# Designed miniproteins, single chains, continued (4), part 89

Each design is a single chain, and the fold is of that chain. pLDDT is the mean over its residues in the fold that is shown.

## One batch from the design tools (miniprotein)

Design m15301
Fold by ESMFold2-Fast:
Structure m15301 (fold): chain A 78 residues (1-78)
Amino acid sequence: MEEEGIKLYEEGKKAYDEGNYEKAVTLFRKAAELFKDVNPELAAEAYRMAADVYQKLGKTDEALKWYEEAVALERELR
């Protein structure tokens, strides 16, 4: 459901702003999964936010994987 995904995305942004990166990445990943079937553009955005959080955590390889997921979804939309 898109509304549930939006709520998780908003909670993820709040956690990110508060510096709780472990919580933020979990929420963004859950939001992306909910958006994937309903709104792929929002799913790609959530994957990009998860990648940003992994980079903040110093997990560069994990960040790259989630950027690739976002790019793959964006290419499917074109």
Scores: mean pLDDT 81

Design m15302
Fold by ESMFold2-Fast:
Structure m15302 (fold): chain A 70 residues (1-70)
Amino acid sequence: MDKEKAKELLEEAIRALEAGDVEKALELLRQALKYAEGDVKETIEAGIEALERGDVVAALSGLREALELL
C-alpha cells in the first residue's frame, strides 16, 4: 500500500466534501482505492457507498477514521 499517496488523496477528498463538492470527492476516493489496502480500502469503499446514498455525514465520519489508520 502507498500510505502517503492514499493519505494525500483521502485528505483532499475530505476537503472536497467539506466544500460540498461530492463529485470531486468521489473521483479522489476512487483514485485513493488504487493505493489503499485492507481496512483502509474497505473504509474508503464504505465512504463511497455512503456518498452514493447521499449520506455525506456518515461518509465524512468514516473517511476521517480511515485517515487515522494511515
Scores: mean pLDDT 84

Design m15303
Fold by ESMFold2-Fast:
Parts: sequence; structure tokens; C-alpha cells
Structure m15303 (fold): chain A 55 residues (1-55)
Amino acid sequence: EDKEKRLEQIKIFFKHMSKEKAKLFLETGRLYAKLNNDPELIEVIEEAEKILDEE
């Protein structure tokens, strides 16, 4: 599923930025997804936030 690919891309992207900036990126992306009615992107962002908090 595309969701799995998005998660892997986000993980790779986060290796190039601080955890704080990654959290801000996810927060901004979540707001953008809600404004554009993209529920799949919202799910991906929520999962990525959980992964960052665990690691």
C-alpha cells in the first residue's frame, strides 16, 4: 500500500533533520492534509509521529 512507501520515505527524510524539526514538519503536514481532505496523509503523519516518539 502507498501508505507504507510514504512512511519509509518520511523515515529516510528525518535522518537529514533534527527530531524537533521533524515534529514541526509532521504538524504542518497534518494541518495541510486536513485542509486538503487527504485522510491517507493524515494516517501516515499520525503513524510517523508515533514512530518519532518511540525512537
Scores: mean pLDDT 74

Design m15304
Fold by ESMFold2-Fast:
Structure m15304 (fold): chain A 62 residues (1-62)
Amino acid sequence: SAQEALARDPNNAVALGQLGAEYAKQGNTEKAIEYYEKAIELAKDDPGLKIAFEAEKQRILE
């Protein structure tokens, strides 16, 4: 689902955030952070999305 969304729109911030969450569930912290960082960059003009992704990234780092 998230991978299909990225295939249609590689700049889909929501899909990138979903992949970050999926990698976090797998215990792959490095990949989770990479995808959340990409999602944050693409959500620069959406403060709510940016804050949400930053919060998820911070939870992984704690």
Scores: mean pLDDT 77

Design m15305
Fold by ESMFold2-Fast:
Structure m15305 (fold): chain A 59 residues (1-59)
Amino acid sequence: SAADVLAQLPVERLRAGLATAEAQLAAARAAGASQEHIDALQAVVDAVRAALERQGVAV
């Protein structure tokens, strides 16, 4: 699954991915994107945070 793939990534890659995903989410909200698009980006942020937590990293 995507979650299992994320759990195998180095912490530095996950942190970079989180920063990118959070920036995309903030930009989508500022642009008035659809709720479906915002929800999809939020799911990406949540998945990356969960992967970092699985590796013992506080987020």
Scores: mean pLDDT 83

Design m15306
Fold by ESMFold2-Fast:
Structure m15306 (fold): chain A 67 residues (1-67)
Amino acid sequence: SKEDILEAAEEFERQAELAKKLGNDVIAEGYRRLAEELKHLAETVPDDKAWEAFTELLRRFAREFNA
């Protein structure tokens, strides 16, 4: 649901802040970008498509950061 996606976005924002405090600026920026994309997704995508869009975004992000 959109609510779950927004909750995930807030958690990634928190992780970005923690990573920045630890000096991991690259990881912090990645989490921040992910949180922004998730918030945009929750705002624009219909609820019945929210889970598909969410999982696809996470898969793309995981490939980007593990490549």
Scores: mean pLDDT 77

Design m15307
Fold by ESMFold2-Fast:
Structure m15307 (fold): chain A 67 residues (1-67)
Amino acid sequence: SVAEAAREAARGYLTPEQVDEVAEAMRKAWEEGGPDAAIAELARTVMKYASPEEAQRIVEEVRRRLA
């Protein structure tokens, strides 16, 4: 699932609570606007808690898991 991909990708960089927030934000964005909206919301939400470098790695990992 989209939420599961987000959780697994963020797990090493964020707290459990932040991981759940990111996963839910991405799931909702996917439901409302599809894959591109979900990836954009993932990046925005992750950047609240992670460095730009970490955010890029998380987004790349999610893209790989959804491919």
Scores: mean pLDDT 85

Design m15308
Fold by ESMFold2-Fast:
Structure m15308 (fold): chain A 63 residues (1-63)
Amino acid sequence: DAARRRALTQVLIEQIEKLKAGEITVEQAVNMVEEAARRLGLSDEQIKALAKTVESIAEIFAK
């Protein structure tokens, strides 16, 4: 659990930095976090909830 949380946090930080730099869109950031979560074995329900949270966070940094 701690290892998964650390891995997801790292992916999120990397996507936020790219988003702030204008290198990716909010949609691309959300997709990358969803793929990472799926690879780490999160359920579809958990991935869906995470996607909504990441989209909200990404919109703060993109707008």
Scores: mean pLDDT 80

Design m15309
Fold by ESMFold2-Fast:
Structure m15309 (fold): chain A 80 residues (1-80)
Amino acid sequence: SMLEGAEEAIAEASKIDPEFAELLREWVEAAVAGDEERARELAERIARYAKEQGASEEEAKRIEEELIALARRLHAAVAA
């Protein structure tokens, strides 16, 4: 499932960057709960973190938009 895939990605990320993995975990929790405001806030923080790690403005904006869209899809999948 998408949620299981997200958990695996977070586990892999935590081996490289535990702080980033924690942001992803909080975002997944907010997404699953249907907390759109919290999920958007965390998507913005993740995108900013990506910029700090060398992502372009365009890449960061894409990450933010993809995470916001994915949060809605994750909530829908869990609520089914």
Scores: mean pLDDT 77

Design m15310
Fold by ESMFold2-Fast:
Parts: C-alpha cells; sequence; structure tokens
Structure m15310 (fold): chain A 59 residues (1-59)
C-alpha cells in the first residue's frame, strides 16, 4: 500500500473530506489532478478527500 503521514491537522469542510491530526497515517485510495488525494485513515478506517499539501510520503 502507499502510505502518507499528516504534516498538519486538517478539518473537513464537506462530508466527502476527511479530518485528521498531525502524525496520522493515511493510505492512498485515489487521486485527482486538483491537489487532492482520496485516503483511508489507518486509525479510524474512515475515507475521504484531503489536500496533498497536508501529507508527506512514508518511505
Amino acid sequence: MILFRAVEDFEARSPDELSFKKGELLELTGSRDDGYLHVRSLKTGREGWVPVERLEPVL
């Protein structure tokens, strides 16, 4: 799986977005060409769209 770590907190502004806290691990499930990724929280199992600027790849 492709994993990202949250570099900052994010609060969802719509029901299709996912809220998370800095340091959470998120699995990539999809992408758009508009700076958003679809991810699943490994902590909660919830999915949603998040801004790519809030994420860093886990190596």
Scores: mean pLDDT 82

Design m15311
Fold by ESMFold2-Fast:
Formats: sequence, structure tokens, C-alpha cells
Structure m15311 (fold): chain A 68 residues (1-68)
Amino acid sequence: MEVTKEEVEKFSDSSIVTYLMTELGLSYGKAKEIVDFLRSNETVSASQLMEKFGLSREQALKLIEFLK
């Protein structure tokens, strides 16, 4: 499961950060790093989020579903 840059572009950085902090329980610093990664890539998969940021499978899938 993956999200595209066009899908991510529908969301402001602040809305993604707020979701990551409130729904996934991540710190501001980690949330900001994830936003920067999403903005820097044409597509982002759940596996990449898990490997790069140590997200659980559940957290990675919830983020992708939120951004779709």
C-alpha cells in the first residue's frame, strides 16, 4: 500500500503533523521528518515508513489511509 505525491499535496504540513502527533502518538520532531520524507518522494509505501522511521505496520497503514 502506497501514497502518491499528488495525494499528499491535498494536505498542509500542519494537518499531517497534527495527525501524526494526535492519532499516531509521534513526537513533533519525528512527525516533521515524516512530512519532509513524504514531500521529497513521488510515492511512499508503508514498508518505507516502517523501515525509515520505525513505525509499526498499523501506524504506517493508518497514515497512508489518512492521506488517500
Scores: mean pLDDT 87

Design m15312
Fold by ESMFold2-Fast:
Structure m15312 (fold): chain A 71 residues (1-71)
Amino acid sequence: PMPSDDELRATMLLISAAVYLQIGKKTGSKEAVEEAIKKAREAIRLGEKNPNLKKAAEELLKEAEKLLKEL
């Protein structure tokens, strides 16, 4: 079996979260923002080994949660 890389997985989740956040900003979709929140939380969990990645995911989560309250 191929070894799983949690940091790579966290990076891909962070990218996905950023894409969904941009969709939410442009379309006003609450569902897109909620998906960004879910992916950012998972990225925080898997990115524990990388403080910079975890911080980026936490900042994106805060932005997404703020946007969701404004929608």
Scores: mean pLDDT 82

Design m15313
Fold by ESMFold2-Fast:
Structure m15313 (fold): chain A 86 residues (1-86)
Amino acid sequence: MLEEVKKLIEEMKRAAEAGDEEKAEEKAKEILELLEKTEDEEVLREMVRMVLEAQAELAESRGLPVDYSRLEELTEKAVEEILKKQ
């Protein structure tokens, strides 16, 4: 599953960089569905962290401010919210 989420993240980043908003959104939805199906908390945490790191990198490349020190806190909050839906 980690390989699959990495592939989806790369495809999402590539689409976003190309200005293909529809494809980027489609890949983002596929990532979210994969996260929601992930019952292993450790695997889910690693996946969420990779997604947030990729989003931070995209934001930074666009000149938006990024606070990497908050990545762990944001990851824990996202994991908690996803697990509550399961």
Scores: mean pLDDT 77

Design m15314
Fold by ESMFold2-Fast:
Structure m15314 (fold): chain A 120 residues (1-120)
Amino acid sequence: EAKEYLLAGDYEKAIEILEKVEEKNAEIYKLLGAAYLLAGDYEKAIEAFELAANLDPNNAEIWMLLGVAYALAGDYEKAEEYIEKALELDPNNEKIKEAKELIEKKDKEGLKKLVLELLK
């Protein structure tokens, strides 16, 4: 599975596998976004997470990941907009609250570590 390569740090192989999936659901786009994000391609991460959010708009984790991707890209206003959307959907989610704090602190390394924890 692509997730195995993500956890091993082989982001290029994870991307290759995920891109070859012909009919992508929200989960595939979420994993593709995470792979691009961890590979440092924040623009492609944003595109993949936007597609995931369109397919599964009530999934708070996807909106959180979109906020994380915008923060890593340096767009903190968009990051805050999307993290608030995630909190509206799941107000008691501790990982979303952690992401919000890391975005407010502009802690890019903390945000990358949070994404890696979510993949486990």
Scores: mean pLDDT 88

Design m15315
Fold by ESMFold2-Fast:
Structure m15315 (fold): chain A 62 residues (1-62)
Amino acid sequence: PAVPETLEEALKLAEKAKELYKEGKKEEADELLRAAAEGIAKITGLPAEDVYAAIRETIEAE
């Protein structure tokens, strides 16, 4: 997937990744999650890997 250019698009991708993860589509979920994390990182200035880890930890906690 393309890296989102807005925070709204990035959060929407993260939400879709969470849904795919619950459906057992873990590879597809990871692709969307990485794209969302990269988008958020570019907008917020946070490291993409830190954003990815934080979102993934939230998904795994559910």
Scores: mean pLDDT 78

Design m15316
Fold by ESMFold2-Fast:
Structure m15316 (fold): chain A 55 residues (1-55)
Amino acid sequence: ITPEQREAARELLKKNPIPSREDIEKLAEKLGVSVEEARDAIMDVYAEEMRKLKE
């Protein structure tokens, strides 16, 4: 997962904390990657943010 993909995933999660399948598909189109790659970027960023919230 590239830094650009992580940044785009963070931006999506900032606007919608629970992204829909359609949100993931739009992210994949913007990044020029597969839906699976976009999903992996979102899940990685989400897991990192959730770890910070579980103090």
Scores: mean pLDDT 75

Design m15317
Fold by ESMFold2-Fast:
Structure m15317 (fold): chain A 91 residues (1-91)
Amino acid sequence: MEEAEKLKKKADELSRQGKKQEAVDYYTEAGLLYVKAGKPDEAIEMAEKALELDPNNVKALFVLGVAYELKGEFDKAREYINKAIELIKKK
């Protein structure tokens, strides 16, 4: 929990500095930790911030999908996971 909050704060600072790729990496890591902690709303927030900076970020799309699955929103989860899979296939 403290770990995810630390990563979120660092991502916010990196984003303000214009270090978009580093900010995306920290947001996606924070989102994954929030998923592991059973905090899907915080995980969604982190993934959305990462996607704002990098709309096709595969890790952020997976975090968003898993977080929606934790909320029981399986249709949304499937949509985001499928988008991530399609991006992997075309890379």
Scores: mean pLDDT 84

Design m15318
Fold by ESMFold2-Fast:
Structure m15318 (fold): chain A 64 residues (1-64)
Amino acid sequence: MTKRLTIEVEAESEEARERALEAAERAGKQFYATHSIEQAARAAEEAARKVPGVTAARARVEDL
């Protein structure tokens, strides 16, 4: 499938940013196996926002 999921995270520290990206990747992969890529993007955003120190998180689905 020629789609790319991109997540942008703003955080108070590099450690918080790294943890948010890791959580987003886990949630996105899990949801993508059973749901649409758009739902995977939403799950990734939600997982990232739950990480302490994260100020903003947004996922995009791009058709390549």
Scores: mean pLDDT 77

Design m15319
Fold by ESMFold2-Fast:
Structure m15319 (fold): chain A 56 residues (1-56)
Amino acid sequence: MPLSVEEAEKLGTLAAIYKGQGDDAKARELVDRAIEEGDEEARRAALKGAQQLGLV
């Protein structure tokens, strides 16, 4: 099911937490899910957040 921008932002927040804990694999998994399952707007938001975190 397509994720909303709000849901993508929540996944981005979780990814930031995991990256801060040193779990880059889990952080990337969360970002990848937002990109794969999100609509175009959610995917763009997820990519922007990932770039800010250095995950993409």
Scores: mean pLDDT 74

Design m15320
Fold by ESMFold2-Fast:
Structure m15320 (fold): chain A 68 residues (1-68)
Amino acid sequence: SALEEELERLLAEAREAVEAGDLARYQEIVRKIYELIESIEDNDLRNRLLARFWEEVDRLQAEYRARA
């Protein structure tokens, strides 16, 4: 769906921010992802994307720590 495509795009941008060491940009993108998920009226889709979001954030956080 268009929402899932937008989420994937934002996750890619968040990964780029982590690679660049830009914590402020990373935080801003994570906030946008959360707001996008919260806007979803479909409870099943929202729950799936929320679970996926937390998994990706955990991975990005681990990558950021590994680079520090």
Scores: mean pLDDT 79

Design m15321
Fold by ESMFold2-Fast:
Structure m15321 (fold): chain A 58 residues (1-58)
Amino acid sequence: MVDPKVLEAEILAAFGDMAASLGMNELARRLYEEAARIAEEAGDTELAEEFRRRAEEV
């Protein structure tokens, strides 16, 4: 069973990807940072680190 917080983090990261594709880099960065925070709170440190890397790339 997937943790609802992990699912929420993945959805926010997906919105971040969409924002980045539209050139909305500041919004994309904020969405990735929020996704990382939620993933870390859910105990998924590896996923949180991945989202933090994506935020830095934007």
Scores: mean pLDDT 84

Design m15322
Fold by ESMFold2-Fast:
Structure m15322 (fold): chain A 65 residues (1-65)
Amino acid sequence: GGPDAKRSAEAAKEAAKKGDATAAAVAGYQFGLSGGNRELALRAVAAGQAGDAEKAAEYAVEAAK
């Protein structure tokens, strides 16, 4: 990913700190669309759907690598 992917990773981390599982999942999905790792982006979405904001953010960050 580029600078936008890094910015999305940082947004996902901040959302997780606030306990916002939906925002973390959305950030993970945007990563996949922006040329990050699609499978990890989908895992971020799944974690967000389960209400696990921390896991959603972790997968979003990994998708950006």
Scores: mean pLDDT 66

Design m15323
Fold by ESMFold2-Fast:
Parts: C-alpha cells; structure tokens; sequence
Structure m15323 (fold): chain A 87 residues (1-87)
C-alpha cells in the first residue's frame, strides 16, 4: 500500500545516506533514484521529499565531480521547495 511504499522510500533514502558517508557513491545512487521514484508515486512531483531525494542525487554527482549533472538537480529541488513554501 501507500504506507509500505513510503516506508520503503525512507529506508532506501537512509541507506543511501549511510553509503554516501562511507564514500560509496556508485552504490548510493540507485538507492536515491528508487526513493525518488517512490516519493513521486506516493506524494506527487512537488512534494518536499521529492526535493530531498533530488538533492541527495545531486550531492552524489557533486561528490563524483559531476558538477554540471548535479546543478539541474539542485535547481529542480529549489523550484519544488519554492512552490511548496511560497508565498
């Protein structure tokens, strides 16, 4: 159900963060991507948790030196936050 998918997304996101802290960027990336997919499915594209997952993927790319790939992810996350919190 919806609650099970949200819990799975949170578990994937948290596991991704732990892998990131260990420098395991290639292993963290697919976990954040799956969490993003589940958050979009359950909560919709403009939800703060979608922005959170996009930021995490951006941080993976930034840590790998892929700054041009990270930039649009951070910009999209900011756009979602502005839609959710403004005005």
Amino acid sequence: GKEEKLREAEELYNEGLELMSQGKYEEALPLFEEALKLYKEVLGEDHPYVALALEAIGEVYEAQGKLEEAKPLFEKAKEIREKTLGP
Scores: mean pLDDT 87

Design m15325
Fold by ESMFold2-Fast:
Structure m15325 (fold): chain A 57 residues (1-57)
Amino acid sequence: VKLKPGYTVKDLYGSISRAGGRITKVISDSEFLIEVPEDRLYIIRNSGAVESVEEVK
């Protein structure tokens, strides 16, 4: 997942916690690999802090 400019991992944690997911890898200060149930991926996609989500198997 990639964050919008000006947002931080703290903005992402709220959405991840609500979705029941976790951060598995930090790629950069604005790009993270997360694990989240498919049924709750919409919570991450609908976060105002998230620019894009790319699914990896």
Scores: mean pLDDT 73

Design m15326
Fold by ESMFold2-Fast:
Structure m15326 (fold): chain A 55 residues (1-55)
Amino acid sequence: MAEEFARILVEKGLVTEEQARRAAYLLQQGKSVDEIAEELGISKETVEEALKEAR
């Protein structure tokens, strides 16, 4: 899940590989969708869609 989530974000062109790894780390730490969106500077909806596609 976390690796697929990171890959989807990079494939959408929204974040760098480094930012995607950070997002995966935050997801593994149990951070909320809101916190991940804020950290990456992307919309909450985008994070939610990437998580849905990664399942």
Scores: mean pLDDT 77

Design m15327
Fold by ESMFold2-Fast:
Structure m15327 (fold): chain A 76 residues (1-76)
Amino acid sequence: SGKERAIAALEEARKLVEEHADPEVAQRTVAGLDGLIAAVRAMPEPAELYLPSIDELDPEVAEKVRQLLAEANAAL
């Protein structure tokens, strides 16, 4: 389903942030991603996902997370 694909993309982004970002920035962004995963699970209708803390990540990590967030949004 679209929700399952969206959750998979968000979980991949979460893992990437945990492995490659600075601990304090990683903790905040992981919390944001956990919130998005919970929102997708609870969501009755498709809605657009946003993660403002992406800009606090290293630029290369931020770009990969943006791509995964776009994939999640496309799957919904």
Scores: mean pLDDT 80

Design m15328
Fold by ESMFold2-Fast:
Structure m15328 (fold): chain A 96 residues (1-96)
Amino acid sequence: MNEELAEEYEKKGEEAYKKGDYKKAVHYYLLAASLLPEDSVKRAEYLKKAGEAAYKAGKYEQAVKLYREAAEIYEKSGNYELAEEARKLAEEIEKA
């Protein structure tokens, strides 16, 4: 479907992240996620990357929300280990 365009936005997000432009990386990863179905594992991957970029940008509340959203998608898809990892990332930020 829109997987090719989502991968293009993922690439732009990765490039922004490498340049230290974490706010821009969040923007592109969220654009990539928006092109995929709500229950897509690939959408969860993009939300997790957006969460990591949000954390690096000092946007802790946004990072927690994105990690929790990714965890819910992973859990619904039977990817329990990835769901647990995403939940722990959110908990780590909330505990700090």
Scores: mean pLDDT 87

Design m15331
Fold by ESMFold2-Fast:
Structure m15331 (fold): chain A 63 residues (1-63)
Amino acid sequence: MIEELREQVEAAAASLERLGFTEAAQAVREKGLQAIEEHKNDPELARKRVAEILAREVARALA
């Protein structure tokens, strides 16, 4: 689960980079990986935090 979540963060960051949102991609990678490490013993909380980070950084990039 945690390894899959890490792969999802990297995939999301790569997609954002491909779309030209380089700052959002970097923020998702850094903050997403930090959230996974901080919550590695609670996979559900880790998933929720990663989803919140992704939504926030995508919204910021589109503003």
Scores: mean pLDDT 81

Design m15332
Fold by ESMFold2-Fast:
Structure m15332 (fold): chain A 55 residues (1-55)
Amino acid sequence: SAEELLRKAKEALEKGDYQTAFNLALQAMKEAIKNGDYELQREALKIATEALKKM
């Protein structure tokens, strides 16, 4: 699910695995868009942006 992908992205970000966090956040965004979950999409975008800044 998009929620599971977002959770895993946050875990990767906390561990300093920025590449994994970015990739999982992008997957979460794609699933959120398919489901019309714009709040989850925005949350995933924030995680992707933070991961990218740290790369």
Scores: mean pLDDT 85

Design m15333
Fold by ESMFold2-Fast:
Formats: structure tokens, sequence, C-alpha cells
Structure m15333 (fold): chain A 59 residues (1-59)
């Protein structure tokens, strides 16, 4: 549904912001966890019709 989709997209945006903040702090473990969660949300709720995300290496 549209509401569930909007909620998931807002969650993804929030996780991206947290990942960016963690990256600026050099907390690569947190970056990896946030990006992993974004990928899981996209796969579980929206499938493959969304942009593919490749996780960066930690170090």
Amino acid sequence: SMEEREEALNKIRELYKKAQEALEKGDFEAVQKYLDEIVKIKRELFGEDFELIILPPKV
C-alpha cells in the first residue's frame, strides 16, 4: 500500500542520514549496519524494482 511504502521510504531516508553521520565520524561498523538494514528493507518490502545498493567495504 502507499502508506506502508511511504513509511518504509522515510525509514530508509533516516537510515541514510545516520549512515552519513557515522561515515563522517569514521564509524564504519555503524555505516555498514545502517546500509545493510536499508538493503534488507528494500528487498523485503519492495523487491527488485528499486535502485540496487552496493555496500562499501568497511576498511
Scores: mean pLDDT 72

Design m15334
Fold by ESMFold2-Fast:
Structure m15334 (fold): chain A 55 residues (1-55)
Amino acid sequence: SLAELQARIAELAAELAALRDAYRAGEISQEEYKERVAALVEELERLIAELDALS
């Protein structure tokens, strides 16, 4: 559903923000940060494309 896709997009955006905070705090390595950000960005792009297709 549209609501489910929007909720998942918001959830992934929050995960991206949390990763930035963790990296700034020195809790994760630059390599781990880059890998996790890339994976989340790909998932967000896929979900946004699905949302756009429902418009």
Scores: mean pLDDT 83

Design m15335
Fold by ESMFold2-Fast:
Structure m15335 (fold): chain A 69 residues (1-69)
Amino acid sequence: KIQEAALRAAEEIEKKGINDPREAFLVYLREKAELGVLTEEQIDRIAKTLGLSDEEVEALRAALEKSKA
């Protein structure tokens, strides 16, 4: 699943031509959350460490909720 998240993120980054390392990293985190590899606690710690906006945190939480179906 971690390798699946990395592959999905790499494909999305390449497809959209994302050159911003921060945006690329957020795509990777979103894919990890969607596959259930990130916990809510890990999202909160990453948000505090990287200074993520409320909107960025909410996107990660939404991806995590999608994985819990």
Scores: mean pLDDT 76

Design m15336
Fold by ESMFold2-Fast:
Structure m15336 (fold): chain A 66 residues (1-66)
Amino acid sequence: MFVVKATFDDPRSAAGTALAAIGEGGRARITGENPFVVTAEFETEEAARRTARVGEANGGKVEITG
């Protein structure tokens, strides 16, 4: 299991990243109000890496573990 954690100050960027994670077959959760933290779980490293790239493109601070 691979986990992507992305932190945003903008709720739209957080929501967009969470939707991308769901599109990659992951399970995503947004916590906090400022900052917004997106935590997404994946079965494959490939899906996690694609989601992390979207999170970075949305201006997030992104970390992958797995």
Scores: mean pLDDT 85

Design m15337
Fold by ESMFold2-Fast:
Structure m15337 (fold): chain A 55 residues (1-55)
Amino acid sequence: SAELIEELRRLLSQLSPAERAAVEAAVHRAMTEQDLSPEEVVRLAVALARERLAA
């Protein structure tokens, strides 16, 4: 969804390069372990980015 993609872009812009790399690595691991749809990938990335900003 467009709203989730916009939120993801906003969250990623607030993360350091190392934090963005960690989110990307975690999403990639989930994709290799699970058969995720594109929407599920975006939702996971948003959730992980939020966790990084809240920590």
Scores: mean pLDDT 80

Design m15338
Fold by ESMFold2-Fast:
Structure m15338 (fold): chain A 85 residues (1-85)
Amino acid sequence: MSEEEEIQRIKHGAEVAIKALDEGNFEAAKRAVEGIYKLGLESKNPKVQEEAIKELERVKEHAQARGFDDVVKLAEEGIKKLKEK
């Protein structure tokens, strides 16, 4: 998969997560967050990892604004795992 394809998948995952948060679908939001950090961890490309961190931060901000603490914590853990790589 190309860098652009990996970045596009991460961006799409973030849009899915944000939409799920807007709809109050916590399970869908959590699955989307897990998908984003997993893609970032599996990638060997630093730019893909940077995009995953950026999009997880964006999802975290949306979750914080809505009081969805479980999604916030999951996004924080994903960011931590990506930064440890």
Scores: mean pLDDT 83

Design m15339
Fold by ESMFold2-Fast:
Structure m15339 (fold): chain A 72 residues (1-72)
Amino acid sequence: MEKVREKALEAGATPEVAELIARAVKSIPDEDDRLRSARLLLTQYGGFSREEAEKAAEAIVEAAKDEPLVVP
């Protein structure tokens, strides 16, 4: 999920937080859960405000949609 990491970095996240978000988004199939996880990681570890985290999470999850999930 390199596009997810790149979007997180563009939003101002550290490389460590960007990697955590990429891992979370890759493992979560549900879009609402992806948004929730990205927001939590950005606010808890990235120091983002609620509004900043909402904007960044939306952009990150949209980037993840460009990479289709393969059903196991």
Scores: mean pLDDT 75

